Designed miniproteins, single chains. Designs and how they scored, part 103

Each design is a single chain, and the fold is of that chain. pLDDT is the mean over its residues in the fold that is shown.

## One batch from the design tools (miniprotein)

Design m3578
Fold by ESMFold2-Fast:
Structure m3578 (fold): chain A 99 residues (1-99)
Amino acid sequence: AKPPTEEQLYDRIKEQADQLVKEIQTLSRDEAVRKLTEFLSAIQLEVMRYGSLATLDKIRAYLLSLIKTLPADLQPEAVKLVNTQAAYAEDYLRSLAES
């Protein structure tokens, strides 16, 4: 079967992120951080498998924009989590391009 396009991957991740942000508004801080960490780990693997550096940059930018809508006390931790997972995926994708 033909693999998903990068646009399809990006749109799917955007939908999942939008839903997660709505859910986070009703959760405790600890539950919000846990769900965000689980989500970011899952999408990191998908981006490493099906994405590119360009797709990663688009996803990172979108996630950082969504974090601005989170409760102020969650924003610094969420920014750290997004940047950490994005850096790992970026390093991996760059290593493939150098091959």
Scores: mean pLDDT 83

Design m3579
Fold by ESMFold2-Fast:
Structure m3579 (fold): chain A 91 residues (1-91)
Amino acid sequence: EIDARLEALVERLAKLAHESIDKALAELDRLIATTDDPRMRAALRLMRLTLKIIKEGKITDDELEELRRLLLFLAPEAEEEVEAYIERLKK
């Protein structure tokens, strides 16, 4: 089940990213620096990485490995689904 605070944060960040990806990245950097929750920090880092990839229009091998690690940290039970998703992104 989705945490209501995370839902509200995602909605706010999505609106900010629509207006300015750079402003959304700056807000994510601030939130990552101030959060004490490891799960929330991982979710914020995942959002930041996703926006960076959208901005650049490319995925590097280092970014792909970081994406894999963040997804496995957030959903270790979904290892097979995460690996299949990463493999699709490589192609």
Scores: mean pLDDT 76

Design m3580
Fold by ESMFold2-Fast:
Structure m3580 (fold): chain A 86 residues (1-86)
Amino acid sequence: SALERLLKRETEKFGPEEAEAALEAMEKAVEYALKAIRTLNPEYAEKGIEVARELAEKGHLLAEIGEGMARIALGVINIIKKNEEK
């Protein structure tokens, strides 16, 4: 799977402990991104960015993906809200 390939790459670069932390941060950020879209509440997307930020800044691709998905959720909410002003 894609997650297995990413986790293997992270493990080879950072070691298994940091790779697992990066995977957990990604999953948490994705959960927040989905919650933000379901509730149309940008605060959940901001929380998703926050939980992944430190590991993403350290170069963990899994955490960077999670942060990116939370940022996409902010964009989606903005599009929906703009179209509700009719």
Scores: mean pLDDT 83

Design m3581
Fold by ESMFold2-Fast:
Structure m3581 (fold): chain A 70 residues (1-70)
Amino acid sequence: KHKELQELVQEILDLIDELVSLGAVDEALRFADQLVEIIKNYFKTQDEDAAIEQLKALKKEAEAVIARLK
C-alpha cells in the first residue's frame, strides 16, 4: 500500500509536469493543490485506502484533461 501510494503521487507529479509543458499552467496548479489537500488529509486521518482512492481519481481526471488538450 505505501509503495502504491508513493507510485500514484509520482505519476500525478509527472502528469502535472506534462500539463505545464503543454502550457496548461492553471490546470497544473489546480491538480497540484488537489494533490496537496489529499496528502494533508492523509496525514490527519492516516487512512491510506482513502488516500489511494482519491489519488486514483485525481490521476484519472488529470489524464482526461491532458487527452483533451492534445
Scores: mean pLDDT 85

Design m3582
Fold by ESMFold2-Fast:
Structure m3582 (fold): chain A 85 residues (1-85)
Amino acid sequence: EVEKLLEEAEELYEKAVELGNKEAKKYALLAIRYFSLYLKTKDKKTLALGYHYLGLAYKALGEEEKAAKYFARALELDPTLKPKP
């Protein structure tokens, strides 16, 4: 459910701010933006980007298992999604 993903991304953003982790903060904010955009557009590729940036935020915080889960979900929704080299 996208509303729960948005809440999770918002919690992760707040945690990143408290920890001073600039990368996690940036990626959590992008996840919030794409999940919010999906609620308006219903575009599955936008949802995939939300998952991708949520994964990057978790990776920046050292939470590799959660990061891997969300990267897999992003790729399942949009197989053409490429991570930025």
Scores: mean pLDDT 82

Design m3583
Fold by ESMFold2-Fast:
Structure m3583 (fold): chain A 59 residues (1-59)
Amino acid sequence: SDEELLERLTEFVGEEAARRALEEMKRSLTVTRVAVHELEKAGNEEAAELVRERLEELE
């Protein structure tokens, strides 16, 4: 599902930001929260929500 997450994030934030967010997620949950904050800071609230929802599903 990494590929699906990348595709969906790319639609909202562009490929560069999507790839960066996915890479950070693979390091730790703490870093993934930072990625969510970066997406929100960039004005991409929808992409940030998508990443948060995916984290909940990983449990």
Scores: mean pLDDT 72

Design m3584
Fold by ESMFold2-Fast:
Structure m3584 (fold): chain A 65 residues (1-65)
Amino acid sequence: MEEEEKRVAEWLQKFRDRLAQAETPEEIRDIVMEAVEEASRTFTPEQQDRFLAGLAAAVAEKLAA
């Protein structure tokens, strides 16, 4: 796995952990907004696409549970 891909995965895991601890829809929304903003500052557009896809999947899993 490329180093950049590994970094995106590690960042996703951090936000997945935070989402798992979220208790309200408002908290989930705030975490997602923070993640999107930080990704926009930190990653290239290609890395952002991968990060956002993973984040969307994590949110969907959280809401489906």
Scores: mean pLDDT 78

Design m3585
Fold by ESMFold2-Fast:
Structure m3585 (fold): chain A 61 residues (1-61)
Amino acid sequence: SRESIIEAALKLGPDSAVTLIKNLADNGQIDMAEELFEALVKAGVLTPEQVEEVRAYLASV
């Protein structure tokens, strides 16, 4: 579920959460990757550098 994935990402920490978003995108789950990214940005857990990294990655897939 969406909420369970977001909760898991928050518990794993920002570096692992970035990896999870990239894995979701690589597996064709782009909508889920985008939803998770938006939730993490709202939660304020990502650095500005991580935000730009993920944004660039999602734009490339």
Scores: mean pLDDT 82

Design m3586
Fold by ESMFold2-Fast:
Formats: sequence, C-alpha cells, structure tokens
Structure m3586 (fold): chain A 87 residues (1-87)
Amino acid sequence: TVTATSTVTYNGTGALTATLSTLTRSGGRVTLKTETLTFDSSQKNVTVVATAVEDSPADVREVWTRVSMSGSDGTVIHAEPVSARGE
C-alpha cells in the first residue's frame, strides 16, 4: 500500500482541481484521484490524500500529489507534495 498526501494552501476563493498521481519506475504517471477543492474566506488549507494498493511495490518509484489549479483568482497558491512508498 502506498499513500500520496499534499496540503494545498490558497489565499483566494473558488474551486481548484487537484490530481494525485503515482510515478512508476519507467517514468510513467498513473492518476489515482482527481478532486475539486473549494476554498472560501474561512478555509485556506486543504489536504488531499490518495491511497493505492500495490501487489508489487517494486514497480512504484514514488507516490506523490500533483495539484493542477484552474479557476483561481490569481492570488498566492502553495502546494506541498509528499512522496511516499509502502509495501
């Protein structure tokens, strides 16, 4: 099992699309989850998590979150990906 986690900090409002991906040893990306994150005046930080069950963890180079942001109001955006590998 491998888990990808990222915390997205956005100083604006509106909906942003987050995509969580696994990177394989061959350099390919596999999308695990796509989710719309909503930010308002009270919620500036959102954590996105995806978990993948891997029968052969050796085929997974790393698991990490990529956040693609659209529909922002042009303020400061931070995305902090965390790479993780499990069994």
Scores: mean pLDDT 57

Design m3587
Fold by ESMFold2-Fast:
Structure m3587 (fold): chain A 87 residues (1-87)
Amino acid sequence: SLKEELNRRISELEEQARDYRKQADELTKKAVELGKKANEIKKKNPNSPEAQELYDKAVEYQTQAIDLMNKAAELEREAERLRKELE
């Protein structure tokens, strides 16, 4: 039935959103660790190219994490809209 199809789609969207949030959390943790490593290198050598590369990579991971969180929020909004269709 349409109701069963909508319930299945809601569950799929909510599961995908949780997966995206988990991936974003992992990327944020990686970004934090790279930032810490870059800070320690910079304390010893303020002009270290290695420290800059680690900062740049941390920014890349943080940007990817933000994108995933935005995707999760969009999926959650879609799931909410479908849930209202069941009312």
Scores: mean pLDDT 90

Design m3588
Fold by ESMFold2-Fast:
Structure m3588 (fold): chain A 79 residues (1-79)
Amino acid sequence: MGLQKALENEGLAKDLTPEQVEKLREAAGVPRELDDEDITSIRALAYKLVKDEADGITYFEKVREAEARIRKAAEELGL
């Protein structure tokens, strides 16, 4: 639900089927256990995808990369 809500909130997708959500999750490299109902933005999902053991600069760069991967996956799937 979280990934679907994030995409719908940002206007990137509407009325995703479970199959479309699974394809996008695989393309973006998002594990099923990180697809939480509390995730309401692509940025929030990206924060969960990166580890907090890196320094602040490296951490934020990885967050931006994760966010870009999710957006690109949605665009490539035509959602």
Scores: mean pLDDT 68

Design m3589
Fold by ESMFold2-Fast:
Structure m3589 (fold): chain A 107 residues (1-107)
Amino acid sequence: SLRAEIERLAREIIELAERIAELVPELKPLTERIIELAERLMAAAPEEWAGLVAELRAQAAELLREARRLYEETGSAEAKEALRLAARIVELLDRIGALVNEMAAAA
């Protein structure tokens, strides 16, 4: 089902965000916001999905920017991995966005 697929992708985003916080504790405030929004997305009515995805995209873009900045400043392996995981969160959000758009087009 569409809901089950969105929930699966949202759980993957939560796991990635938790891993980023472990690798780079400085990113924890951004990862906590992403986790909160992803949990809200899983619990939300379909009418709320587009708005929550937009908020998640904004937070993920900021996370990606900050992870890149830290990697450029430190050159650390942890920051490089956090950057890779943040990019993966963006890819998963693009997939959720496509699913939400398909639902809206079918309604």
Scores: mean pLDDT 89

Design m3590
Fold by ESMFold2-Fast:
Structure m3590 (fold): chain A 105 residues (1-105)
Amino acid sequence: MSAEELRAKGEAARAAGDAAYAAGDYEAAVAHYTEAITYLSAALGPNDPAVADTLVRRGEAAYAAGDYDLAVALYTGAARIYERQGDAEKAAAARAKAEEARRAK
């Protein structure tokens, strides 16, 4: 697949994840965002902000599904990408979401 095809597939998978999340199907949303991260990482590189944004969405879906351990891992991953990109505000927000997920029981 070309980088353009990989990016398009990633964007389509992210949109499918957003639709599933809006419908309250959080397990389906996590699966679609997982696919989106795979394609976007292949197209744009694993440290691209689009990958970090999708990790946050997947973390939100995992949190809504009650998978707090997965949510912590995803938010922490997103924070590291944002820090590497110099986005201290988004990195801090992602870390705050990870701390919230760690406190969830």
Scores: mean pLDDT 89

Design m3591
Fold by ESMFold2-Fast:
Structure m3591 (fold): chain A 60 residues (1-60)
Amino acid sequence: SSMDEAQARVREVMRQHDERLDEVYERARREGWSQEELDAEVSRVHRETQARLQAVRAEL
């Protein structure tokens, strides 16, 4: 893929990451999650996003 196409895919992955984190923080606030529970879910989201970014990079 061209560099512009790669950048567009990375931007989309990051956009989805931000949306997912916003949802996680909103749910944590609403449902009264502990800091430990919030940290665990945020870490999970970060790992999923990192895997998606590595997959995009591997396709180049």
Scores: mean pLDDT 85

Design m3592
Fold by ESMFold2-Fast:
Formats: C-alpha cells, sequence, structure tokens
Structure m3592 (fold): chain A 100 residues (1-100)
C-alpha cells in the first residue's frame, strides 16, 4: 500500500539521519558546536524530505516535532505518528551511543 511505502521511506530517512549524526559525533568527539554545524544542512534536508512525505510544510513539520506531547499524539495522522516514533528511537540510540 502507499501508506506502508511512505512509512518505509520515513524509517529510511530517520536511519540516514542517525547514521550522519553518529558520523559527525565520531569526527568531532565532545565538540557539540562542530557537530551542530555539520548537522545543520543534513537536518534541513531531512525536514524537507519528511515534509514532502507527510504532505505538510517544512515549518509545520518543525512545529510538530517541537510541540509533540502525549495529548497530541492520538490526533496526529498515522504518518506523523510514525515519524515521531522513529525520531524517539533515534534519540534513544544517540543517548546509548554517548554512554559508551
Amino acid sequence: SELEEKKKKIEELVEKLLKKMKEAIEKHPEDNEKVEEEMEPVYEEFLEEAAKILGISKEELRELIEGASEENLPNLSELEQKLLEELKKLQAELQKFYKE
């Protein structure tokens, strides 16, 4: 189905983002400013591609990610919920990566 194909694309985008974040961290250990500088264009590209899949604007997607709360999750589309779930997994993997 088209929905399942879009979900897979979201998973692939988040996995790509995680890989690039890990690479930036390994290249600049304990230098958060340099990691942020390298990740800024990568994150902007991620937002653009994810927004296209969701059918919303990049600005709306940024607000969705920043404003995500447990009360709002049941009102989100299935694709929006999938994106937030994958981003939560990404955050957990990054925390594990920093812990050694």
Scores: mean pLDDT 79

Design m3593
Fold by ESMFold2-Fast:
Structure m3593 (fold): chain A 95 residues (1-95)
Amino acid sequence: SEEEIRKLAEEVRELLEKEDDQKTIELVRNVAEALLSEPELKEKDVLKAVIEMLKKKISTLEEAYELLEKKFGKELAEKVIKKTKELLEENKKER
């Protein structure tokens, strides 16, 4: 529902405002972008995964993989982590 998506997006914003670990913020942002590129995932499922990653303060690709594998399965987790690695390399070149 649109209202559920709005509430989830608000929770993401609040968690990002409270997070002071830049590695966690950078990793979660790139994982979210990779998740949004997957046609099988709905926006609310992406937002829920982002919220869980922020609450657990994940800062490594290994931690992100474990969370994504539990939520979406091994195949999707492998695809998302591969895309996240590509996005992280691209973002380093823009600075």
Scores: mean pLDDT 83

Design m3594
Fold by ESMFold2-Fast:
Structure m3594 (fold): chain A 59 residues (1-59)
Amino acid sequence: SMEEDAALVKRIDPEKTFKFSASDKPAIEEAQAYYGLKVDGVLDGDFLKKLAELYKKNP
């Protein structure tokens, strides 16, 4: 989504907790495989949703 979901993403801010760079691509690919997602080293919306679920457990 492109409208108010942007405000929700701002609240979650996965990037503030999870910082990924191009050099972390192998780790990203392993995480994608672990969660059964497309393995291409790209942070996809599905991958970001998985991170948001993990962030939900973080106080």
Scores: mean pLDDT 56

Design m3595
Fold by ESMFold2-Fast:
Structure m3595 (fold): chain A 58 residues (1-58)
Amino acid sequence: IPEELAKKIEAALKELGFSERQIKGALAAVSSSSKVVRLVVIHEVPLPEELKEEIKNL
């Protein structure tokens, strides 16, 4: 996962009130080689649509 995308996801989740553990878990899932795991994060985590689209294109 690009470092800039990881920073955007971390900032967005922190702003939404997610814990450090939840943010770390979400970043690990988005960094997964499995497209299915990345799609689950998009459905379960209320990220901005722009970030969801960047994750889909990984």
Scores: mean pLDDT 71

Design m3596
Fold by ESMFold2-Fast:
Structure m3596 (fold): chain A 68 residues (1-68)
Amino acid sequence: PLVATLKLLDSDIEKKLPPSVAEKLLEALKTGKDVTLGDTKIEILERIDDNTAIIKIGDKTAIVTLTE
């Protein structure tokens, strides 16, 4: 199953996201468009590769990694 892992750059916090959220993030990486998760807007700042991007969540910056 597709898994998305978020690592915050301003802390040692790492979170794994459910597959439904991982699918939305994968689509965002393919289209380059912003994603909304609940009430939180996620902006893609930089795409590193097909499975990795730097994103902005509110005032925080994180690295997203997509794995199967």
Scores: mean pLDDT 76

Design m3597
Fold by ESMFold2-Fast:
Structure m3597 (fold): chain A 70 residues (1-70)
Amino acid sequence: MEEVLREAEERVERVTAELGEEAGEQFRKIVEQAVKMAENAVQAGILTEDQAAEHVRLSAEMAERRLRRA
C-alpha cells in the first residue's frame, strides 16, 4: 500500500504539470477517496491489503486516462 500511495502522489504531480492545477486537484480528490474506501474495506475485512492496493492503482489509472481524454 505505501508504494501505491507514493506512486499516486507522483501521478498527482504529473497530472498537475501536464493538465493544470484544476485537473491535478480533481485527480488528487479521486485518489484520496479511493484510498479511504480501500482502507475502510481492509479494516472491515472485505479486502486484503493486496486487493486494496490494486483497487487504488486501478482507480488512479482510470482517473488519469479520463482526465487526459477530456
Scores: mean pLDDT 80

Design m3598
Fold by ESMFold2-Fast:
Structure m3598 (fold): chain A 64 residues (1-64)
Amino acid sequence: MEHLQKAIEAARQGDAEGAIEHIREAVKAGELPKMIGDAAIDALRQGRYDNAISTLQGGMLLSS
């Protein structure tokens, strides 16, 4: 869950690029389903940071 937590923190700081990088690492590490990661990346690209954070938090609960 290290990459997923870093993605959430980057998104909270308004760092879309950092958040996207950490989301990709989380998906690769099996911390987050690809479909959830893709949805969060799309939200970040649209400037929808709150939606991205909610999506990542939901993915964290499902991956535990």
Scores: mean pLDDT 81

Design m3599
Fold by ESMFold2-Fast:
Structure m3599 (fold): chain A 69 residues (1-69)
Amino acid sequence: MSADELYEEAVKLAREAAEAIVQGDFQRAQQLQQQIGDVLRQLAAIDPQKAREAAAKALELAREAAEKL
């Protein structure tokens, strides 16, 4: 899997986790956060810069979701 594919997957999972938080589905959000962690670890092994950017985007999405609760 390429760094670009891992980056896209991490951002996609982060958006799904943010939606789960807004919906009050904290079990789903926790499962998605574990998957994000796995993808970010794989990405960091091949492209640490992209992993840092993906993590920053995930935090941004989580913050926006929390503000809407």
Scores: mean pLDDT 82

Design m3600
Fold by ESMFold2-Fast:
Structure m3600 (fold): chain A 69 residues (1-69)
Amino acid sequence: MSKEEVEKALKKTVESLKEALEKNKDNPEAAQLYYDIAVHEITEIGKKYDEEAAKKAIEEAKRVYEEVK
């Protein structure tokens, strides 16, 4: 996977999380589950390709989660 493909995949995961959180504002259990799944996916990408990019994506995912809840 190229650096551009990794960055695009991480960005798409965070964007998908934001949409899921916005659709589930009234369901905190579902919001928590989507956040946990996104963090897990980002962590796995980081282990295989780019830990620094994954760390930034996790920080962004946490920011999005905190803004929506």
Scores: mean pLDDT 80

Design m3601
Fold by ESMFold2-Fast:
Structure m3601 (fold): chain A 61 residues (1-61)
Amino acid sequence: MEKARKIAEEVAKKYYGQFTIEQIELLAILALTEHFGRDVTAEQARLAKEVARKVYEELKK
């Protein structure tokens, strides 16, 4: 889980201001699949979306 969280944080920071939150959530999931080289679990995908949204909201403020 820690690697999934870190990947989602990095994606949100990298793409903030360039894409919508929905697009950043999808990019975070894509980054997870690239890192693990396999199907992302539903739990990992959910965590990635939550972390990406949280980081986006922090940067928005």
Scores: mean pLDDT 76

Design m3602
Fold by ESMFold2-Fast:
Structure m3602 (fold): chain A 82 residues (1-82)
Amino acid sequence: SAALVAQLEELSAKAKEMKAKLTDDELLKRIEAEAQRKSEAIVATLKRRYPDLSDEEVERLRRLLFDASFYQLLKDLEAEKG
C-alpha cells in the first residue's frame, strides 16, 4: 500500500541520517552486511507471499528494506549501550 511505502521511505531517510553520524568504518561495513542479509530474507518472503510483484517493484522494495534493516540494526546497537 501507499502508506507502507511511505513508512519505508521515512525509515530510509532516517537510516541515511544515522549513517552520516557513524565514524567507525569497520562497524559500518558489518552493519551493512547484516542489513543486506536481513533485507534479502524479507524480499524472499515477500516474493513467496506476493508472486504478482514485478522485478522492478521487487528491486525498489529490496532497496527500501535494506535501509529499514540498517536503521533497525543501528537502533539495536544504541539499545545495547543503554
Scores: mean pLDDT 78

Design m3603
Fold by ESMFold2-Fast:
Structure m3603 (fold): chain A 92 residues (1-92)
Amino acid sequence: SEELAREAREALDRELEGTERKAEEAARRGDLETLQRIVDVLEEGLARPEEIKAALVEAGISEEQAEEVTREFVERAREVLERARRLLEEVE
């Protein structure tokens, strides 16, 4: 499950990097609607972290490792959310 846990971390990190990049791109364009959608999607995804853990366990990752991966993802996702919110406030 170490291998699966690493793959899950890498996949989730890539997804968050992509989301952060999209937020920065939207901010550069003054695209408030896209920035708001990114904020809404991140807030929705962070509403039920137990669902992320459950999905990882179903994928074959141990409960202990799934909890750690979920915790790391939630912390990183909250950072991306805070950045997206700041960008939204800075756009005219």
Scores: mean pLDDT 85

Design m3604
Fold by ESMFold2-Fast:
Structure m3604 (fold): chain A 94 residues (1-94)
Amino acid sequence: SKKEEIRKAIDELFEKYPSLTREQILELLKAFIDSNGEFTKELIDELAERLGLTREQVMDLLLDFRGTVNELAKRFGLSREEVLELIKEVLDEE
């Protein structure tokens, strides 16, 4: 299912960033979804300060997640917005 592939992609993201906690990654993913994938300098700086991360750590994860969303959209034949909605549903379940 599409949700199962999304769970796998999220799990791979957690494994790729072992220096970040699961909670930090989830907060970054939620911020990305809430911004519809548009991240300003102000949002990046706020997230870095709030989560105790460097600007580079925030940027690296958000850019990687953007790539993941774009690949899932292409693979599923869905819009970016539709993929973000599915990811939100998956994150709300766990």
Scores: mean pLDDT 85

Design m3605
Fold by ESMFold2-Fast:
Structure m3605 (fold): chain A 84 residues (1-84)
Amino acid sequence: GSRLTREDLENDLEAAERLLELGLKREAYITALQVKMIAEELGDKETVERAERIIEEANLPEEEREEAEKLARERVEKYKKYLE
């Protein structure tokens, strides 16, 4: 059966795009990076490319990217535990 993972990723991509439109660049970056990490494990190249576009558009300073990556990894780990 579907684990709803693709639906979750699509919803998170849409949320990240809306966050960019609202000027919430940090949260958009974290959300898109979370999607990218999960999509890479699934081999979903199209979703990875969409997430990468949002990450680039968010254009976070390098110093903020380290904290954002940590937060994205923590969110991915929590999501994986939820699916078990």
Scores: mean pLDDT 81

Design m3606
Fold by ESMFold2-Fast:
Structure m3606 (fold): chain A 90 residues (1-90)
Amino acid sequence: SAAQAAALAAAERALAEAEAAAAKAAELRADPNADPAKLAGAVLRAIGAAIEAALAARKVSPEEARRAAREAEEVLAKHGIKANLLPIAE
């Protein structure tokens, strides 16, 4: 359906945002002169976007939600952020 296509597109956009924010957090974490508040903000944006991806995918099916949650966890972990997103997909 058009609604399911829109939900999947929203999940993809949220995953892209999570990756960008997580990469920024990794850059800030590696910089000894970085503002700690900016690092915290980037981490929160990354986790928030990852949650949005799982919630958007959940509108399609529980299976799509679990897939999005796992992908988001992998994206975050690649950039040093640990988050358990599977409860959102269940």
Scores: mean pLDDT 87

Design m3607
Fold by ESMFold2-Fast:
Structure m3607 (fold): chain A 69 residues (1-69)
Amino acid sequence: SKELAEQLLKDLEEALKLLPSLPKEDQEAFFEIVLPALEKAKEHEDPEIVKAAEEIEERLLKAKEELEA
């Protein structure tokens, strides 16, 4: 399942590139789904997966803050 986690993180990285072009409602739905998934990824035993999840989470939280401002 490490390979599955890595693929999921890559898919999230690609989704982040498209996020600013989406309507606010779609961005909000994305945050509601993805933030809990990243929280679980941060519990992974592989430090590379944890680091990648933390980096994506930081970028998402900044985007969420900008959206809510």
Scores: mean pLDDT 77

Design m3608
Fold by ESMFold2-Fast:
Structure m3608 (fold): chain A 113 residues (1-113)
Amino acid sequence: KTVLPPEPDELYTLVMLATIANADTELFPELSPEARAAIRKIVKSTKGITQEEVDKYVEEIRKAMESGDFEALDKAIVKAADAIENSTDTSQEAIDNNLRLRRRIVLILTYGP
């Protein structure tokens, strides 16, 4: 019944993703322009995907980071963004799943796999 305000973690995640997405900087130089554009799409979206899809894309991103396969990393981020863009789900669950995806991307990129 009560809509809770965004937690500080969500705000931190949003700021970090916006920084990564707009960085023409030394931060995460391994990310392609396509991956940065995909992160911008995720951050701007008001729709989301299923928990199963989030877990799948998060695992693909984590494995790519563990292996140093930055081409696989780029592809996983782009696939996640495309899945969100092609979704018609604007439910609270889908929005929460989008926020979880954002948080997991920041954690993996910032702290490693």
Scores: mean pLDDT 73

Design m3609
Fold by ESMFold2-Fast:
Structure m3609 (fold): chain A 77 residues (1-77)
Amino acid sequence: MDLLDEVSRLVAEAARRTGTSEENKRLIVKLANAILKGDVEEAEKYAQELADLGGMSEEDRQEIVERARKLAEKAKA
């Protein structure tokens, strides 16, 4: 799969879980940009902020952060 398609799927899933507020949309854009740049630290940071904003469980938060990290690492490689 294209990296862009994988990022699109992750952000769509995050939006579904957290909602569509302006702050949510802003964090989704920042997360997508960090992943596409291969910035692992920023990707993890924005994934955590997005999960916290959406009130996700610890398990769901860890999953989204891990997926963001792996996609950013893939973009960096």
Scores: mean pLDDT 79

Design m3610
Fold by ESMFold2-Fast:
Structure m3610 (fold): chain A 67 residues (1-67)
Amino acid sequence: MKDFKDKLMAYAEKGAALAKEALKAGHAVYVSKGPSILTYDGLDYPDEAREAGEKFRKAVEEAKKEL
């Protein structure tokens, strides 16, 4: 579980960096308020999905403030 969560967080950081680059280029970026459900190996991981989504959303909002 921890390894999977770390992978999700790393993915969120990469997505946030790309979104920040797009915002600096003058493009609009819309981020939904976290995923409701994430399924991996046939199980739902809502807490891990929510944390990754919140991290991504917060990073995009901070990027907007830095522009």
Scores: mean pLDDT 57

Design m3611
Fold by ESMFold2-Fast:
Structure m3611 (fold): chain A 83 residues (1-83)
Amino acid sequence: SMMKVKVEESPTLEATDADGVRVGVRVVTITVENGSRQEAEKIMDEYIEKVKKENPSVEVVSRHITEVDGTITVTLVLKWRLP
């Protein structure tokens, strides 16, 4: 069956960090059905590359990959500087 990919982005949480810099934080969930872990990691890497091109200040704070019954879920926490 065909690989199915779903990307969900949380609302942006705005905060001021310890250095007085205004930051945005977002949780991104990528769900991959009928794909391999290698395919899910490639999709994750391509997503990160895309967001870094749009905003070079983007940092990946954490990443978690889980697989249950052939469904792979990637959870990313992203942080970036606000204007």
Scores: mean pLDDT 87

Design m3612
Fold by ESMFold2-Fast:
Structure m3612 (fold): chain A 66 residues (1-66)
Amino acid sequence: MVASVRVEPLGGSLVRVTVTAGDRPTLVTVRDRNGAVLEEVLVAPGETATLTLDTSRLGEILFSDA
């Protein structure tokens, strides 16, 4: 399970997303507005990953246990 997610505006359409995994790996899937996968990141248990995303292209972000 994801332990925490933080979203920070960087200016313009850019955001920083910081994801910390809990006791299990977390798969972060970034999709565009048409449902195509733009990026996938596997966050190891207890680790933190940081993503910089353009919200003008962003459809959704999904967090799943891996």
Scores: mean pLDDT 81

Design m3613
Fold by ESMFold2-Fast:
Structure m3613 (fold): chain A 74 residues (1-74)
Amino acid sequence: MEELYKEARLKVIEIVRSAPTLIEGLKKAIEFLKSDPSLPEELQNELIETLKRIIDLVNKHPEHGEILRRYIEL
């Protein structure tokens, strides 16, 4: 389970890194997680919830969005 979590997290980082904007990357990562049948539903929901919280934070504090993107990409 932990190994699948790490692999999914790394894939999310790569998707976010490849997107032109942080919000677009986060949305694309959520769609990837929803479409991956290899991930347990509980793990998928946990990662999606985390990404949704990051989107909410970026929307409330745009000035911190670029800082958050840097942490997610690393």
Scores: mean pLDDT 72

